# Ledger of designs, part 10: designed miniproteins, single chains, continued (4)

Each design is a single chain, and the fold is of that chain. pLDDT is the mean over its residues in the fold that is shown.

## One batch from the design tools (miniprotein)

Design m12339
Fold by ESMFold2-Fast:
Structure m12339 (fold): chain A 58 residues (1-58)
Amino acid sequence: HMEEVKEKLRELLEQIRAAPDRAARDAVSPGLVKATNELLKELSPEEVGRIVQELLAE
């Protein structure tokens, strides 16, 4: 379950990095918020922050 949410978050962050403009980035935002909130149901904010930092470093 959590691994699936983490993969979804990775995909959304990659879409943001590949986005050509702000409108394309904004279109990804609701999914990013949803995925982050799903992680926060099971993990602490500190743990979620580490996951996001690791994914951004990829």
Scores: mean pLDDT 75

Design m12341
Fold by ESMFold2-Fast:
Structure m12341 (fold): chain A 76 residues (1-76)
Amino acid sequence: SEGEEYRKKGLEYALKGQEALKAGDYKKAMEYGKKGVEYGLKAMEAGLAAGGTGAALLGIGVSLEAGLKAGVPPLA
């Protein structure tokens, strides 16, 4: 199904983001993390709430860690 394709893509991007994070490529980690969230949310919209949520949460975690390690200061 379309939702399953989105879930797979979301998870693949989130995992690529984790690999980039481990390699110290925080820009690529953020880009892959964002794509993981985008496809995870699309999977949720297509009715795969659990799988889509998992992919989105992984993408969020990668993006936040990459952003913090890239030295992006929090806004006051």
Scores: mean pLDDT 76

Design m12342
Fold by ESMFold2-Fast:
Structure m12342 (fold): chain A 65 residues (1-65)
Amino acid sequence: EDVEIVERAAEKLEAGEELSEEEKEKLKEIEKSLEPAVEKAKKEGTVLRTPVLLWQHERYLELLR
């Protein structure tokens, strides 16, 4: 589940733990999968569930800085 993976990674970073290579790889895969969904939501003007997708995408980008 994408939300849970991003949230877990964020919690580890906040606790001062480093992300494993497996977790970093999963985050990259999530970015690739979320990109089309975010683009589609913006195009359709969909409000329902859009905040969740945008939240996941923004959290993911923050973690990759």
Scores: mean pLDDT 60

Design m12344
Fold by ESMFold2-Fast:
Structure m12344 (fold): chain A 72 residues (1-72)
Amino acid sequence: GSKELGEKLLKGAEKLLELGKKLYETGTPQDIEKAKQYFQAAASAARHAKALGVYPEKAEEIEKEAKELLEK
Protein backbone atom coordinates (compact mmCIF):
# COMPACT_ATOMS: atom_id res chain seq x y z
CA GLY A 1 0.00 0.00 0.00
CA SER A 2 0.94 3.70 0.14
CA LYS A 3 2.67 3.31 3.54
CA GLU A 4 4.93 0.50 2.27
CA LEU A 5 5.71 2.50 -0.89
CA GLY A 6 6.53 5.60 1.17
CA GLU A 7 8.86 3.62 3.46
CA LYS A 8 10.72 2.21 0.43
CA LEU A 9 10.96 5.70 -1.09
CA LEU A 10 12.44 7.11 2.14
CA LYS A 11 14.96 4.27 2.44
CA GLY A 12 15.93 4.81 -1.21
CA ALA A 13 16.26 8.57 -0.67
CA GLU A 14 18.59 8.01 2.31
CA LYS A 15 20.80 5.66 0.27
CA LEU A 16 20.89 8.08 -2.67
CA LEU A 17 21.94 10.94 -0.35
CA GLU A 18 24.77 8.85 1.12
CA LEU A 19 26.00 7.67 -2.30
CA GLY A 20 25.76 11.22 -3.66
CA LYS A 21 27.79 12.63 -0.75
CA LYS A 22 30.54 10.05 -1.32
CA LEU A 23 30.66 10.84 -5.05
CA TYR A 24 30.72 14.59 -4.40
CA GLU A 25 33.70 14.11 -2.02
CA THR A 26 35.84 12.61 -4.86
CA GLY A 27 35.82 16.05 -6.53
CA THR A 28 35.90 14.74 -10.12
CA PRO A 29 33.53 16.48 -12.59
CA GLN A 30 31.91 13.16 -13.60
CA ASP A 31 31.31 12.10 -9.98
CA ILE A 32 29.93 15.55 -9.06
CA GLU A 33 27.46 15.33 -11.99
CA LYS A 34 26.41 11.83 -10.85
CA ALA A 35 26.08 13.06 -7.24
CA LYS A 36 23.71 15.84 -8.37
CA GLN A 37 21.56 13.27 -10.20
CA TYR A 38 21.38 11.23 -6.97
CA PHE A 39 20.48 14.36 -4.93
CA GLN A 40 17.66 15.18 -7.41
CA ALA A 41 16.35 11.59 -7.16
CA ALA A 42 16.57 11.68 -3.34
CA ALA A 43 14.63 14.98 -3.15
CA SER A 44 11.92 13.60 -5.48
CA ALA A 45 11.59 10.32 -3.55
CA ALA A 46 11.41 12.14 -0.18
CA ARG A 47 8.79 14.59 -1.51
CA HIS A 48 6.68 11.65 -2.76
CA ALA A 49 6.95 9.88 0.62
CA LYS A 50 5.86 13.11 2.36
CA ALA A 51 2.84 13.37 0.01
CA LEU A 52 1.91 9.80 1.02
CA GLY A 53 2.02 10.87 4.70
CA VAL A 54 4.85 8.47 5.54
CA TYR A 55 7.25 9.88 8.19
CA PRO A 56 6.64 13.42 6.86
CA GLU A 57 9.13 15.13 9.23
CA LYS A 58 11.95 12.77 8.19
CA ALA A 59 10.94 13.05 4.52
CA GLU A 60 11.04 16.86 4.69
CA GLU A 61 14.48 16.76 6.35
CA ILE A 62 15.86 14.51 3.57
CA GLU A 63 14.29 16.70 0.84
CA LYS A 64 15.76 19.85 2.42
CA GLU A 65 19.27 18.34 2.69
CA ALA A 66 19.16 17.10 -0.92
CA LYS A 67 18.06 20.56 -2.16
CA GLU A 68 20.83 22.28 -0.18
CA LEU A 69 23.41 19.90 -1.69
CA LEU A 70 22.07 20.66 -5.21
CA GLU A 71 22.65 24.42 -4.68
CA LYS A 72 26.40 23.84 -4.24
Scores: mean pLDDT 85

Design m12345
Fold by ESMFold2-Fast:
Formats: structure tokens, C-alpha cells, sequence
Structure m12345 (fold): chain A 71 residues (1-71)
């Protein structure tokens, strides 16, 4: 999981936000509660111009967080 997160950060530094988003998505397949990978995925999707996908990723993060939150 962390391996893919670090790979995604490297791809962002190389100016490859679409490939970075894919790496962060792989991290989330291994650990769906990986908050850092979710945040980085949203940022990579925004950078790639994919705002709709970024919104959906943010909603997934909120759903995970809300599962732990007491209303």
C-alpha cells in the first residue's frame, strides 16, 4: 500500500498526474482506509483535470470517515 503511495508522489513530481492517480488507486485497492492515498488521489485527479472523479474519491473518503464518526 505505502509502496504505491510513494510511487504516486514520484509520478506527481514528474508531472504525470494521471499515472500518479493510478498508483494511488492501487494503494487504495490494498488498503481502502488509507487516508493519505485518498487525499493524494483527489489531488492527482484535480491536477489531471478530472474534477468529477476527484469529487467521487473525496466522497469515498468521507464515507470511510463517517463510518467511524458518531453523529
Amino acid sequence: ADEYTERGRELLRQGKPEEAAEAFLEALKLDPKHAEAIRLLVRALIRAGKGELARKAAEQALNIARGEAVP
Scores: mean pLDDT 73

Design m12346
Fold by ESMFold2-Fast:
Structure m12346 (fold): chain A 100 residues (1-100)
Amino acid sequence: TDDAKFLKGLIETIKRAIEAVEKGDYETARLLVDSALIGAVIGRKAAERQGNTELAEKLKEAQDHLVAALESLDRGDRETAIEHLQKALKYAEEAAKLAE
């Protein structure tokens, strides 16, 4: 489905963001997190319009953790940024299972 393909893209973007943070490439990490955040917002709004409250809830959790990851990167807190990105990844993967 288009939703499954979209969520796979979100998952891959978050994984790349984690890798960028681990490499110390904060510029690339911020761009990837911003991209993932836009994706999570679009996906959440689409789920809300479809009446899929469970999918919307998982994407909101991913969105909130992506925002927290950006705030952590702005503070130079790499460990907290990675933790939030891993949580965002978990919720994006749970969202993908609901879209199967």
Scores: mean pLDDT 88

Design m12347
Fold by ESMFold2-Fast:
Structure m12347 (fold): chain A 61 residues (1-61)
Amino acid sequence: MTVEEAEKKRQNAVQAGLDLGRPDAAARAEEYGQKGVEAARAGDNEKAEEYLKKAGEAVGG
């Protein structure tokens, strides 16, 4: 996973939470999404995918 791909997934998860009118879910998605982006920068694709999956799950994806 590239850093740009991880950032897009983070942004999409956060936006989904906002679109649902759930700022708490959006904040949780941002927290997991940011960890996913950091893992992608470190080259840890497994952790990046895990955190970005959790970001999506936080907003019901």
Scores: mean pLDDT 84

Design m12348
Fold by ESMFold2-Fast:
Structure m12348 (fold): chain A 89 residues (1-89)
Amino acid sequence: SKPLSPEEFKKAEEELNKKLEYNEELIREAEKTISDPAKQQRIRILKNELDSLKATLELLKRTGATEKQVKQLLNQLDIIEEKLKEILG
């Protein structure tokens, strides 16, 4: 995959941070409203997955990123969002 220019990466970082912030808000809401133990376990797993994606983005900020890596992170964030929305109803 082609390396992103600094300008392309800055735009990608802004989009990734927006999706990360939204998923963090969904997790906070889920932690406040969900009392079902099985759903609480699913929320903990998704929170851990989100933290791993945050760590990956911090690494990419230091090393540079390819378009493929950014698309993979965006896709993984969309999957977490969808699963959180299913839990929330």
Scores: mean pLDDT 89

Design m12349
Fold by ESMFold2-Fast:
Structure m12349 (fold): chain A 94 residues (1-94)
Amino acid sequence: SKEIEEALEEIKKLVEEYLSPEAVAKANERIAAAPSPVQQILEAAKALGDHPDREKALKALEEALEIVSKLDPESIDVGVTLVAVAAEIASNKN
Protein backbone atom coordinates (compact mmCIF):
# COMPACT_ATOMS: atom_id res chain seq x y z
CA SER A 1 0.00 0.00 0.00
CA LYS A 2 1.00 3.65 -0.44
CA GLU A 3 1.14 4.18 3.35
CA ILE A 4 3.58 1.27 3.80
CA GLU A 5 5.73 2.59 0.92
CA GLU A 6 5.74 6.09 2.52
CA ALA A 7 6.73 4.57 5.89
CA LEU A 8 9.56 2.68 4.15
CA GLU A 9 10.89 5.93 2.63
CA GLU A 10 10.81 7.63 6.07
CA ILE A 11 12.68 4.70 7.66
CA LYS A 12 15.21 4.69 4.79
CA LYS A 13 15.89 8.35 5.68
CA LEU A 14 16.61 7.24 9.27
CA VAL A 15 19.09 4.68 7.88
CA GLU A 16 20.85 7.50 5.96
CA GLU A 17 20.83 9.81 9.03
CA TYR A 18 22.12 7.29 11.60
CA LEU A 19 24.47 4.98 9.66
CA SER A 20 27.82 5.49 7.90
CA PRO A 21 27.82 5.71 4.06
CA GLU A 22 29.26 2.17 3.85
CA ALA A 23 26.58 0.76 6.19
CA VAL A 24 23.87 2.65 4.23
CA ALA A 25 25.09 1.09 0.94
CA LYS A 26 25.00 -2.43 2.44
CA ALA A 27 21.57 -1.81 4.02
CA ASN A 28 20.17 -0.46 0.72
CA GLU A 29 21.31 -3.63 -1.10
CA ARG A 30 19.43 -5.82 1.43
CA ILE A 31 16.36 -3.54 1.30
CA ALA A 32 16.29 -3.65 -2.54
CA ALA A 33 16.59 -7.48 -2.48
CA ALA A 34 13.61 -7.87 -0.09
CA PRO A 35 10.44 -9.21 -1.82
CA SER A 36 7.87 -6.75 -0.35
CA PRO A 37 7.66 -3.26 1.23
CA VAL A 38 6.99 -4.94 4.61
CA GLN A 39 10.17 -7.05 4.31
CA GLN A 40 12.05 -3.92 3.15
CA ILE A 41 10.98 -2.16 6.38
CA LEU A 42 12.23 -5.19 8.38
CA GLU A 43 15.64 -5.04 6.64
CA ALA A 44 15.86 -1.27 7.30
CA ALA A 45 15.00 -1.80 11.00
CA LYS A 46 17.63 -4.55 11.24
CA ALA A 47 20.24 -2.18 9.75
CA LEU A 48 19.36 0.46 12.39
CA GLY A 49 19.65 -2.19 15.14
CA ASP A 50 23.13 -3.12 13.88
CA HIS A 51 24.41 0.45 14.57
CA PRO A 52 27.73 0.24 16.50
CA ASP A 53 26.49 2.83 19.06
CA ARG A 54 23.73 1.11 21.07
CA GLU A 55 22.15 4.40 22.26
CA LYS A 56 21.90 5.64 18.65
CA ALA A 57 20.55 2.25 17.53
CA LEU A 58 17.80 2.40 20.19
CA LYS A 59 16.89 6.02 19.34
CA ALA A 60 16.71 5.24 15.61
CA LEU A 61 14.60 2.10 16.23
CA GLU A 62 12.23 4.08 18.49
CA GLU A 63 11.78 6.63 15.67
CA ALA A 64 11.14 3.76 13.21
CA LEU A 65 8.59 2.24 15.62
CA GLU A 66 6.76 5.61 15.80
CA ILE A 67 6.62 5.78 11.98
CA VAL A 68 5.19 2.24 11.72
CA SER A 69 2.74 2.86 14.63
CA LYS A 70 1.00 5.59 12.56
CA LEU A 71 -0.04 2.97 9.96
CA ASP A 72 -3.37 1.07 10.11
CA PRO A 73 -3.15 -1.03 13.33
CA GLU A 74 -5.61 -3.60 11.93
CA SER A 75 -3.19 -4.46 9.11
CA ILE A 76 -1.36 -7.75 9.69
CA ASP A 77 1.64 -6.27 7.81
CA VAL A 78 1.82 -3.36 10.30
CA GLY A 79 1.63 -5.86 13.19
CA VAL A 80 4.56 -7.84 11.75
CA THR A 81 6.74 -4.72 11.32
CA LEU A 82 5.91 -3.47 14.85
CA VAL A 83 6.94 -6.83 16.38
CA ALA A 84 10.18 -6.92 14.36
CA VAL A 85 11.18 -3.36 15.34
CA ALA A 86 10.33 -4.08 19.00
CA ALA A 87 12.51 -7.22 18.85
CA GLU A 88 15.46 -5.18 17.50
CA ILE A 89 14.97 -2.68 20.37
CA ALA A 90 14.90 -5.53 22.93
CA SER A 91 18.04 -7.13 21.42
CA ASN A 92 19.96 -3.84 21.69
CA LYS A 93 19.10 -3.49 25.42
CA ASN A 94 20.94 -6.76 26.17
Scores: mean pLDDT 75

Design m12350
Fold by ESMFold2-Fast:
Structure m12350 (fold): chain A 71 residues (1-71)
Amino acid sequence: NAQAQIDAYRAEIDAARKELFDAGKALSDVIFNGTPEEAKAASAALAELHRVTKQRIADGEAKMAQLEADL
């Protein structure tokens, strides 16, 4: 059961990285090619995406480490 939870957190971390890559690429395109207003909004969204993704990865890694320590 602990191994299944570790595998689930690993999958969540991988999904978070993929989401950041895909959405980050789209937002970066708006920042470079959009209007100044669109670029400002996209920059804020990209900063929030990085913050949320960093938190998701950190939480998942901490939970995995705790589960591994309990094995």
Scores: mean pLDDT 83

Design m12351
Fold by ESMFold2-Fast:
Structure m12351 (fold): chain A 97 residues (1-97)
Amino acid sequence: SSMMEEAEKLLEEAEKLLEKAEKLLKKAEEALKQGNKEEAIKLAKEAIKLAKKAIELAMEAMKLSEDKELILRAIALILRGIGLIFDAELLIKKAKE
C-alpha cells in the first residue's frame, strides 16, 4: 500500500540519520581523547539531536503499517537510537569533568 511505502521511506530516513549520529559520536570520542572537550560536547549534542529525530521517524512509520517485519525494523531503529543517546550523554558527562 501507499502507506506501507511511506513507512518504508521513513525507516530509510531514520536509518540514515542514525548512521550520521554514529559517525558524529565517533568523532566526539576522538575529540575527547585529544583533550578537545568543547568539540566533543558539541558533536555529541548533534548526535543526540539526529538520534531523537530518527526515533520520531521510526515511531511515525509504526503508525502507518500493521506489517510485523516493518514494526520490528522500526523497534530495532528506536532501540539503536536510545543506545546512541545514552552513549552520547555519558560522553558529555565525562567531558564536563
Scores: mean pLDDT 91

Design m12352
Fold by ESMFold2-Fast:
Structure m12352 (fold): chain A 62 residues (1-62)
Amino acid sequence: SEEERKRIEREAEAIADLVLSLYPDATPEQAAQRAKEIALRDTGNPEVAEKAAELARQRVEA
């Protein structure tokens, strides 16, 4: 659903932001991996983990 997609995006953005704050010197690959691990641990949702990893990688590359 659209509501579920928006929830996943919000959760993923929060985790990506957290990873960048905790690991400011991480490479894109390291940030993506840490975001995936934290998202799976905290939410148990692989869709959130995949989106968080993508966002973390992109934000480090920018």
Scores: mean pLDDT 85

Design m12353
Fold by ESMFold2-Fast:
Structure m12353 (fold): chain A 111 residues (1-111)
Amino acid sequence: TESEEKKKRLKELAEVLKQRQEELIEPITQALNFYKGVGEEAFLTHYNEVLSFLDPNAPISSLSPEQIAFLAIGEVLQAKGEQAILELLEIESSEERVKRLIELLEETSSE
């Protein structure tokens, strides 16, 4: 089902973030700073533009770090809302921020 496929994609996304944490610290920080600067509507517009250029059958691991970062933040924003993103922004450690993002993706994929 579409719901099961989405949950599988979220689990794949979380796994890629776990494997590539150091590489994704800067892209995730940049994506969150972009969100902070432009807000939810403009961020989701950019997220949808990124999605429109992706092959839906491409493995998450084949995407650029920037694409992975925007997908991860966008999925959490859509599933858990602005408060989850604000909580990530309050984490001063960029490494702990990536770990929390992984946890949020795993929680979303198990719901």
Scores: mean pLDDT 81

Design m12354
Fold by ESMFold2-Fast:
Structure m12354 (fold): chain A 55 residues (1-55)
Amino acid sequence: DEERRRREVERELERVRERIFKLGHQLLETSDPEEQAKLREELREAGRRLAELRR
């Protein structure tokens, strides 16, 4: 079931990439410093998750 595990990881990778894309876009639209800080923290978290999934 290596293929299943790979598919699961790929699916999660896609979700994380999509989240990063959305957060990045939102960060560009936001001029509120507090919201920018929150979005940057969420981006870091998503980036860490992406790195973990890539191993």
Scores: mean pLDDT 80

Design m12355
Fold by ESMFold2-Fast:
Structure m12355 (fold): chain A 51 residues (1-51)
Amino acid sequence: SKNEEILKLTKEMFVRLADIVQDELEGRGPPAAEQLAALKAEYAAKLKEIE
């Protein structure tokens, strides 16, 4: 159901947030601020599709 899909997206977002933090600590990839903005936009869109 929608609640289960929201929970799944929340877990996926948490894992990706952890990856962004680790990449920043290791000096990999683009700046964390840019990655966070992109992640927020992506998951806002996914949540809207479930509603």
Scores: mean pLDDT 81

Design m12356
Fold by ESMFold2-Fast:
Structure m12356 (fold): chain A 98 residues (1-98)
Amino acid sequence: MEKEYEEVVKEMLEESDEKLKEILERLVEALEKGPEALIEELEEIKEKYAKTPEERIEFDIALAMLRMIELVEEDEERFRLMAAKVLKSLFEKLKEIE
């Protein structure tokens, strides 16, 4: 379980540009603090870094998914794994936006 979470986080960090890696490390730190901290940090990152309508939509989708996962998932390890996968999906989509 913990190994799957660490593997997802490592893959995201290895695939990220140096600038994006700093943002991702901040999100991972917030994720370790809990769902509320992660949601708050992601909202702040959206406001600072999402410059196009397409990017804002992807952040809004990720935020909605995280809020839904928090509402239905009471297991902290499962929440972290699901949240990490949501973040990975978000960053992959952001890389495809020109």
Scores: mean pLDDT 77

Design m12357
Fold by ESMFold2-Fast:
Structure m12357 (fold): chain A 63 residues (1-63)
Amino acid sequence: MKSKFERAYELARKKAQEKGVITKEDVLEIAKEAGVDIPTAYNAALRAAKEVGAEITEDAKKL
């Protein structure tokens, strides 16, 4: 039932909850694990960070 985007979102949410930040390395890892492109992983990370109150690092924003 879950799309690849939903998998990316779940991975991003977990990282955001554990670390309180999402880095460039986290976005690249999410893309690899979920099997999505980098922009899709970045959008999933943006949504997760906003919902859990985590920060996205400046290096990740340049992806």
Scores: mean pLDDT 80

Design m12358
Fold by ESMFold2-Fast:
Structure m12358 (fold): chain A 89 residues (1-89)
Amino acid sequence: MKLKRITARFDAKDGIDTIKPGDEVTLLSKASPEPQSGTVVKVEGDEVTIEAYSDLKPGDKFDVYSGLPTDDEQTLLGSGTVLKVEEID
């Protein structure tokens, strides 16, 4: 699967200040319930850019977690709506 750059706007602002470039995150979506790992590359206010192997499309909603699905604790960082998806080489 191709690596994609996903730009999303967070619906929940609580906790977003804890997200920073370089952070590893887990993405979960109802359209694709299998957890997918991503790396945060940019944060600007409510807008977060994540690089991940994902089938998310513009308009899709997903949840972002700071922990791995296999961790004893999962921390919900926020819920985002995909604004843009770009394929990366």
Scores: mean pLDDT 72

Design m12359
Fold by ESMFold2-Fast:
Structure m12359 (fold): chain A 86 residues (1-86)
Amino acid sequence: SEAEEFLKKALAETLERLKELAEEFGEEKVAEAAEKLEEKVKEVEELFKEAAKAVEEGDEEKAKELAEEALKKAKELVEEIRKLME
């Protein structure tokens, strides 16, 4: 599935970016910043969950759109976490 492969890549990219923040600033500080951005963390989590559900339902177009939006929001979240560290 093209959408499933894209979702896996989007999740991997998100996790890689978070790992880079944790290695640069420390896991405790990144976790504290994520707590301050709880609503945005929830939004990203829900988008990835909806994308995964669309993959299971065979809706390739919806799954890809949701995964792309999830990755976009995840990148924005990572940038906001970084700003809290600076």
Scores: mean pLDDT 84

Design m12360
Fold by ESMFold2-Fast:
Structure m12360 (fold): chain A 81 residues (1-81)
Amino acid sequence: SLVESKIKALEKEIETYLKQENYTRAAMSYVELGKLYFDQKDYKKAIEYYRKAIELAKKGKDETLVALAQENLKKAEEALK
């Protein structure tokens, strides 16, 4: 499916950015991956990917991206209720 193709592309992109130690771009890709799983109503996977995004955004010292990923994490956690 188109969604499965996007997920695979983001996973490959994340692997590449992590090898380059480009933590900010890897975090952005994890946010997009989290959003795709959220849209599929897989809130548990969305939470996992948003948590990874927060960790990497902190390593990249991108406070705006940390805040964005935390807000998306909160929405996914609320969706599980």
Scores: mean pLDDT 90

Design m12361
Fold by ESMFold2-Fast:
Structure m12361 (fold): chain A 78 residues (1-78)
Amino acid sequence: EKEKKEKELKEKIKRLIEFYDLLLEGKELPKEEEEKIRKDSDEITKLVEEGFTDLYDELAELAAKAREEGKSISEIIK
């Protein structure tokens, strides 16, 4: 159960980062994708409140480091 939720959280974070990268490149997002981003953000917040804070923080740190080093975020998020 917990392992499944951790995997789900990782996938949601990875997806949000990919959408932010598209926005930074000046790509136009469909309204459906914007709504999905909001929904994913709410679900991530709920999972963090349910005790997955450490996993969220670790993935956020890895994402920040990847951007600083010019690496793909997907390479460091399992």
Scores: mean pLDDT 63

Design m12362
Fold by ESMFold2-Fast:
Structure m12362 (fold): chain A 58 residues (1-58)
Amino acid sequence: MKLSMEEMLEKFEELVRKNKDKGTVVLPEELVEQFSSLSKEEQDEFLRRMIEISAKID
């Protein structure tokens, strides 16, 4: 399944919210594959936004 960056970030946020009590998040293979297909600039942007999302979830 091909996801846009916004859809990937939405999926990541859902995973963080579901696993907030565990302190760790395991990304599904589909997100890892999509991330690996991104350009270096897009990967850097995705990682930065992932950090921001994680920081906003208690």
Scores: mean pLDDT 73

Design m12363
Fold by ESMFold2-Fast:
Structure m12363 (fold): chain A 78 residues (1-78)
Amino acid sequence: MEQAANAVSRALRDAGALTPEEAREVALEAARKNGAEVVELRVTPVVVDGRPMLRVVATLQDKATGTKAIAGAVVPAA
């Protein structure tokens, strides 16, 4: 489960500037590739040091075990 959460967080950070729609797509795809489902996804516009950013928080559930984990990143807004 931590591996799936880490993969989602990494995919978001590695993608660069994202729209809210792109951030959702990146999170869902990374979770799916790592055997997890996104059971909750929140994308919130935020301002960090005067820079427009997106705060992305995903609650993941492992398909085999039902174990949950939280993944997230703050990424530049496109």
Scores: mean pLDDT 82

Design m12364
Fold by ESMFold2-Fast:
Structure m12364 (fold): chain A 77 residues (1-77)
Amino acid sequence: EKEKERKKVKAEILELYSKARLDPDKEKSKELIKKAEELAKEALENKILTQREVEELKFIGLSGDEKKIKEKLEELK
């Protein structure tokens, strides 16, 4: 089902951005952001996600708000 695939991709992108935000190593943080951006680009090209959904995941993930990140991950199950 397309909805399960979308939720899985959203969760992966969100986790990468959240890990990047919390990583004290700036070089590792940059690598995680790049991986998240590459995954988001593939999801956009394959019409799995919209630009707004990708922007929302980046905003939430990079916020460092652990509660908001957990709430969003629960929605994606």
Scores: mean pLDDT 81

Design m12365
Fold by ESMFold2-Fast:
Structure m12365 (fold): chain A 74 residues (1-74)
Amino acid sequence: MEEIMRNAARTAIEVALLEAGLTREDAQAIADAWMAGESLEAIEDRLLKLGVSREDAERVVRTAEWARQNIEAA
């Protein structure tokens, strides 16, 4: 069950990053950094530097926060 929940959270984050216009390679790298415990502030800054809009970056950060909270609550 834990593996399924981790995979679901990672997939949700990767999908949000792809919808924001990132390449699969960049989306995977950022998703891995989030799952490894990188701060939401660092992730937002990285997304803005990659040319993601503030609105899309905020959406991705909200997805990551939701995913992290739901994994830690399980």
Scores: mean pLDDT 75

Design m12366
Fold by ESMFold2-Fast:
Structure m12366 (fold): chain A 92 residues (1-92)
Amino acid sequence: MEELEKKIKELEEARKRLEAGDTSVAPQAIQALVDLLNTAVEKGASSEDIARLIGLLIGAVGAYLEGNVDEMARYVKEAIELAKKILERLKK
């Protein structure tokens, strides 16, 4: 499995826990988003995709600081969907 696919799986697991109301995984979800962004950059994702991932990371951090777990889960879900699209574009 590629590194990007592993990071997507980690985020999907964190998203499920956030949607179940487990806010204790919020720091791990943020770290997984940072790792996902770094992996996308290393794999040559477009500047447009990288900018969108940065925006979603900022949104997730903002929601976490506001205590809005539902909004944080939404940003994580959107980052997963974008990461899947990036992965498909990077496949030969």
Scores: mean pLDDT 83

Design m12367
Fold by ESMFold2-Fast:
Structure m12367 (fold): chain A 72 residues (1-72)
Amino acid sequence: EENKKRVEELRKKLEQYEKDGITDEDIAKALGISPEYVRRLRARADWHYENGDYETAAKLYERLVEAAEKAK
């Protein structure tokens, strides 16, 4: 329940960064990886979220949020 709330907050932050114009290309540049790999990280985070593994989902989403914040 605690990790679920954290994951939902992180998902909202990622949506806000997308609305603010931060793209997968921007996140990829911040992380030093390809945009394709960023999309795979999103898919992996979403999979863990959908399967109730909120701890792993939170770790993956935190990496994406940190990169999106750095990209600004």
Scores: mean pLDDT 82

Design m12368
Fold by ESMFold2-Fast:
Structure m12368 (fold): chain A 58 residues (1-58)
Amino acid sequence: MMPKREVDAEELLTNRLVELAKEFGYSEEEIEKIREGDGEVETEVLRKSAKKLAEEAK
């Protein structure tokens, strides 16, 4: 067997943020910024996700 290639945590985070952005109805341009590693859009999506989860946990 060849050595296993582990997926980088950053790639997993980016994929998750893209999924959340699509779920929140962000535009294709905003999703592209997440893919490019634009921290502003990434942190905004994470913050919205955290708030929604907190509201559901009420």
Scores: mean pLDDT 69

Design m12369
Fold by ESMFold2-Fast:
Structure m12369 (fold): chain A 77 residues (1-77)
Amino acid sequence: MRAEAEKLVEEGKKALQAGDYEKAKEYFEKAIELDPDYAEAWANLGVAYDKLGDTEKAAEYFAKAQRLASAAQGLPP
């Protein structure tokens, strides 16, 4: 599950490097469907939305990623 989500994040990162922000967004959304606690997938979805000009959605997803990353460190939410 998480390994498959990680592979999707890597494909999304390749799409970001190619400038294919819509395809990158799709890969990151699929990664989140497989592992909704995967902070890196939420952070990269934020990057894709920022590149597409949706800065409000980008900020929302960055905040989600930060909360998940904090929880993963064993900190209270």
Scores: mean pLDDT 80

Design m12370
Fold by ESMFold2-Fast:
Structure m12370 (fold): chain A 64 residues (1-64)
Amino acid sequence: MKYRVTIVPGLSMTPIVEKVEELGGEVLEYWSSNLFRGFVAELPEEAVEELKKDPRVASVYPVK
């Protein structure tokens, strides 16, 4: 299932992208705004729970 992942401002996305790939996810799209950066990824349920617990991740929301 696709999820929109937002990274805590000021932090690198690279370690979180690598974590997604290690957990069997696939990054589909990168996005950035003036305040926030993140990506959209296809994530297994296990990866979603791990990202929600990561202090470097501000939010994880399902995308329909």
Scores: mean pLDDT 81

Design m12371
Fold by ESMFold2-Fast:
Structure m12371 (fold): chain A 54 residues (1-54)
Amino acid sequence: SMEKEKLLREMGEIARRGPKTDEFLGHLNKAGGYIQNNDLEGAREHLEKARSLL
């Protein structure tokens, strides 16, 4: 879906810019898992948390 592709793109951008901390990477890992399970709201929540650590 277009929404899923948008979230994957945003996750990639956040991952490139963010710190290599366990907390940051943990949120990215959870967001990726939610995207794979088509839980777009869960994905957004964890991408927002990762972004807050930028």
Scores: mean pLDDT 84

Design m12372
Fold by ESMFold2-Fast:
Structure m12372 (fold): chain A 86 residues (1-86)
Amino acid sequence: SLLEKAEELLKEAEEKLKQGDYKEAIKLAKEALKLAASLLPVETAIGYILRAIGAEIDAELTGDYEKAAKEIIKLAKEAIEEAKKL
């Protein structure tokens, strides 16, 4: 299912974060977020995607890719938990 794929991608993102591979963690967490958000109402989904874009822009400006990876992983977790309640 899309939800199972989102959870698998989230686990991979968390492992990449532990390894210090922040760019790969961001990539995997974004894919997990997109899959989970696709199961949510459009307005809610847009909110999650815009927050993730904001985290990436902040990383570009500050160089803090670890902070961006942690935030996007958090957003993916929240979106997955909301999707499970539907």
Scores: mean pLDDT 89

Design m12373
Fold by ESMFold2-Fast:
Structure m12373 (fold): chain A 107 residues (1-107)
Amino acid sequence: MLPKEEAERRIKKYEEEIKKDPNNAQAWLNLGGAYLSLGDYEKAIEAFNKAIELAPNSKIAADAYTHLGIAYYLKGDKEKAIEYFQKALDIDPNNLLAKRLIEEAKK
């Protein structure tokens, strides 16, 4: 399976969902995840920020902060990655993924 082809198909799908409803925070979160999978970190960050703006202090925002942390970690900004993982934990203190990613980023 080619992850790039799947990511490109998902991007098109979520862009169409956003065109129909630009306030769909879940579609923005999903679009960010697809860009992250493609390695387009700048577009991923933009999409995650829009998801947070549309659904602050929600599970969507916690998931978006976790993925923002991953994007910054992959860009080499470990300090900013830890900051975003901490923001995810501030919303969802039981987020085991965010806890594990903080420990990974500190190495």
Scores: mean pLDDT 86

Design m12374
Fold by ESMFold2-Fast:
Formats: C-alpha cells, sequence, structure tokens
Structure m12374 (fold): chain A 70 residues (1-70)
C-alpha cells in the first residue's frame, strides 16, 4: 500500500541527508575533473553517476512533498 505519513516523513529525511552528501561529493568530483582538465575519465564517470543519483533523489523528494501536502 502507499507509505504512511510517518514512513513518508522518515524517507524524506533520509533523502534530504543523501542529497546533502551527494552535493558534497559532486563538489569534490567537479574539482578533481576540472583540475585534471577532464583527462581523469574515472572522475568524469563518477561525477555523471553521482549527478544522476542526485536528480533521482530530488525527484523522489518532490513526489514525497506533494504527497505530504495532499
Amino acid sequence: GPLSREEAERRLAELEREVEELRRELEELKKKVEESGYKDKQAVLRYIATALRLIGAEFEIELLRERLAA
């Protein structure tokens, strides 16, 4: 069934923490990519993967917020 209000609020808090961690990782990866002149392919791939996870987490946060507001 659908998440309870308490489960949705807990999931939202978990995702907000994940977003904060992902944003810090993206800043570090961006620095590594830029400092390498985009030659560090592993850093570029990690940056892309981390950015995609961040987008996914932010979308889930918006869906949960809309649900909690309804």
Scores: mean pLDDT 85

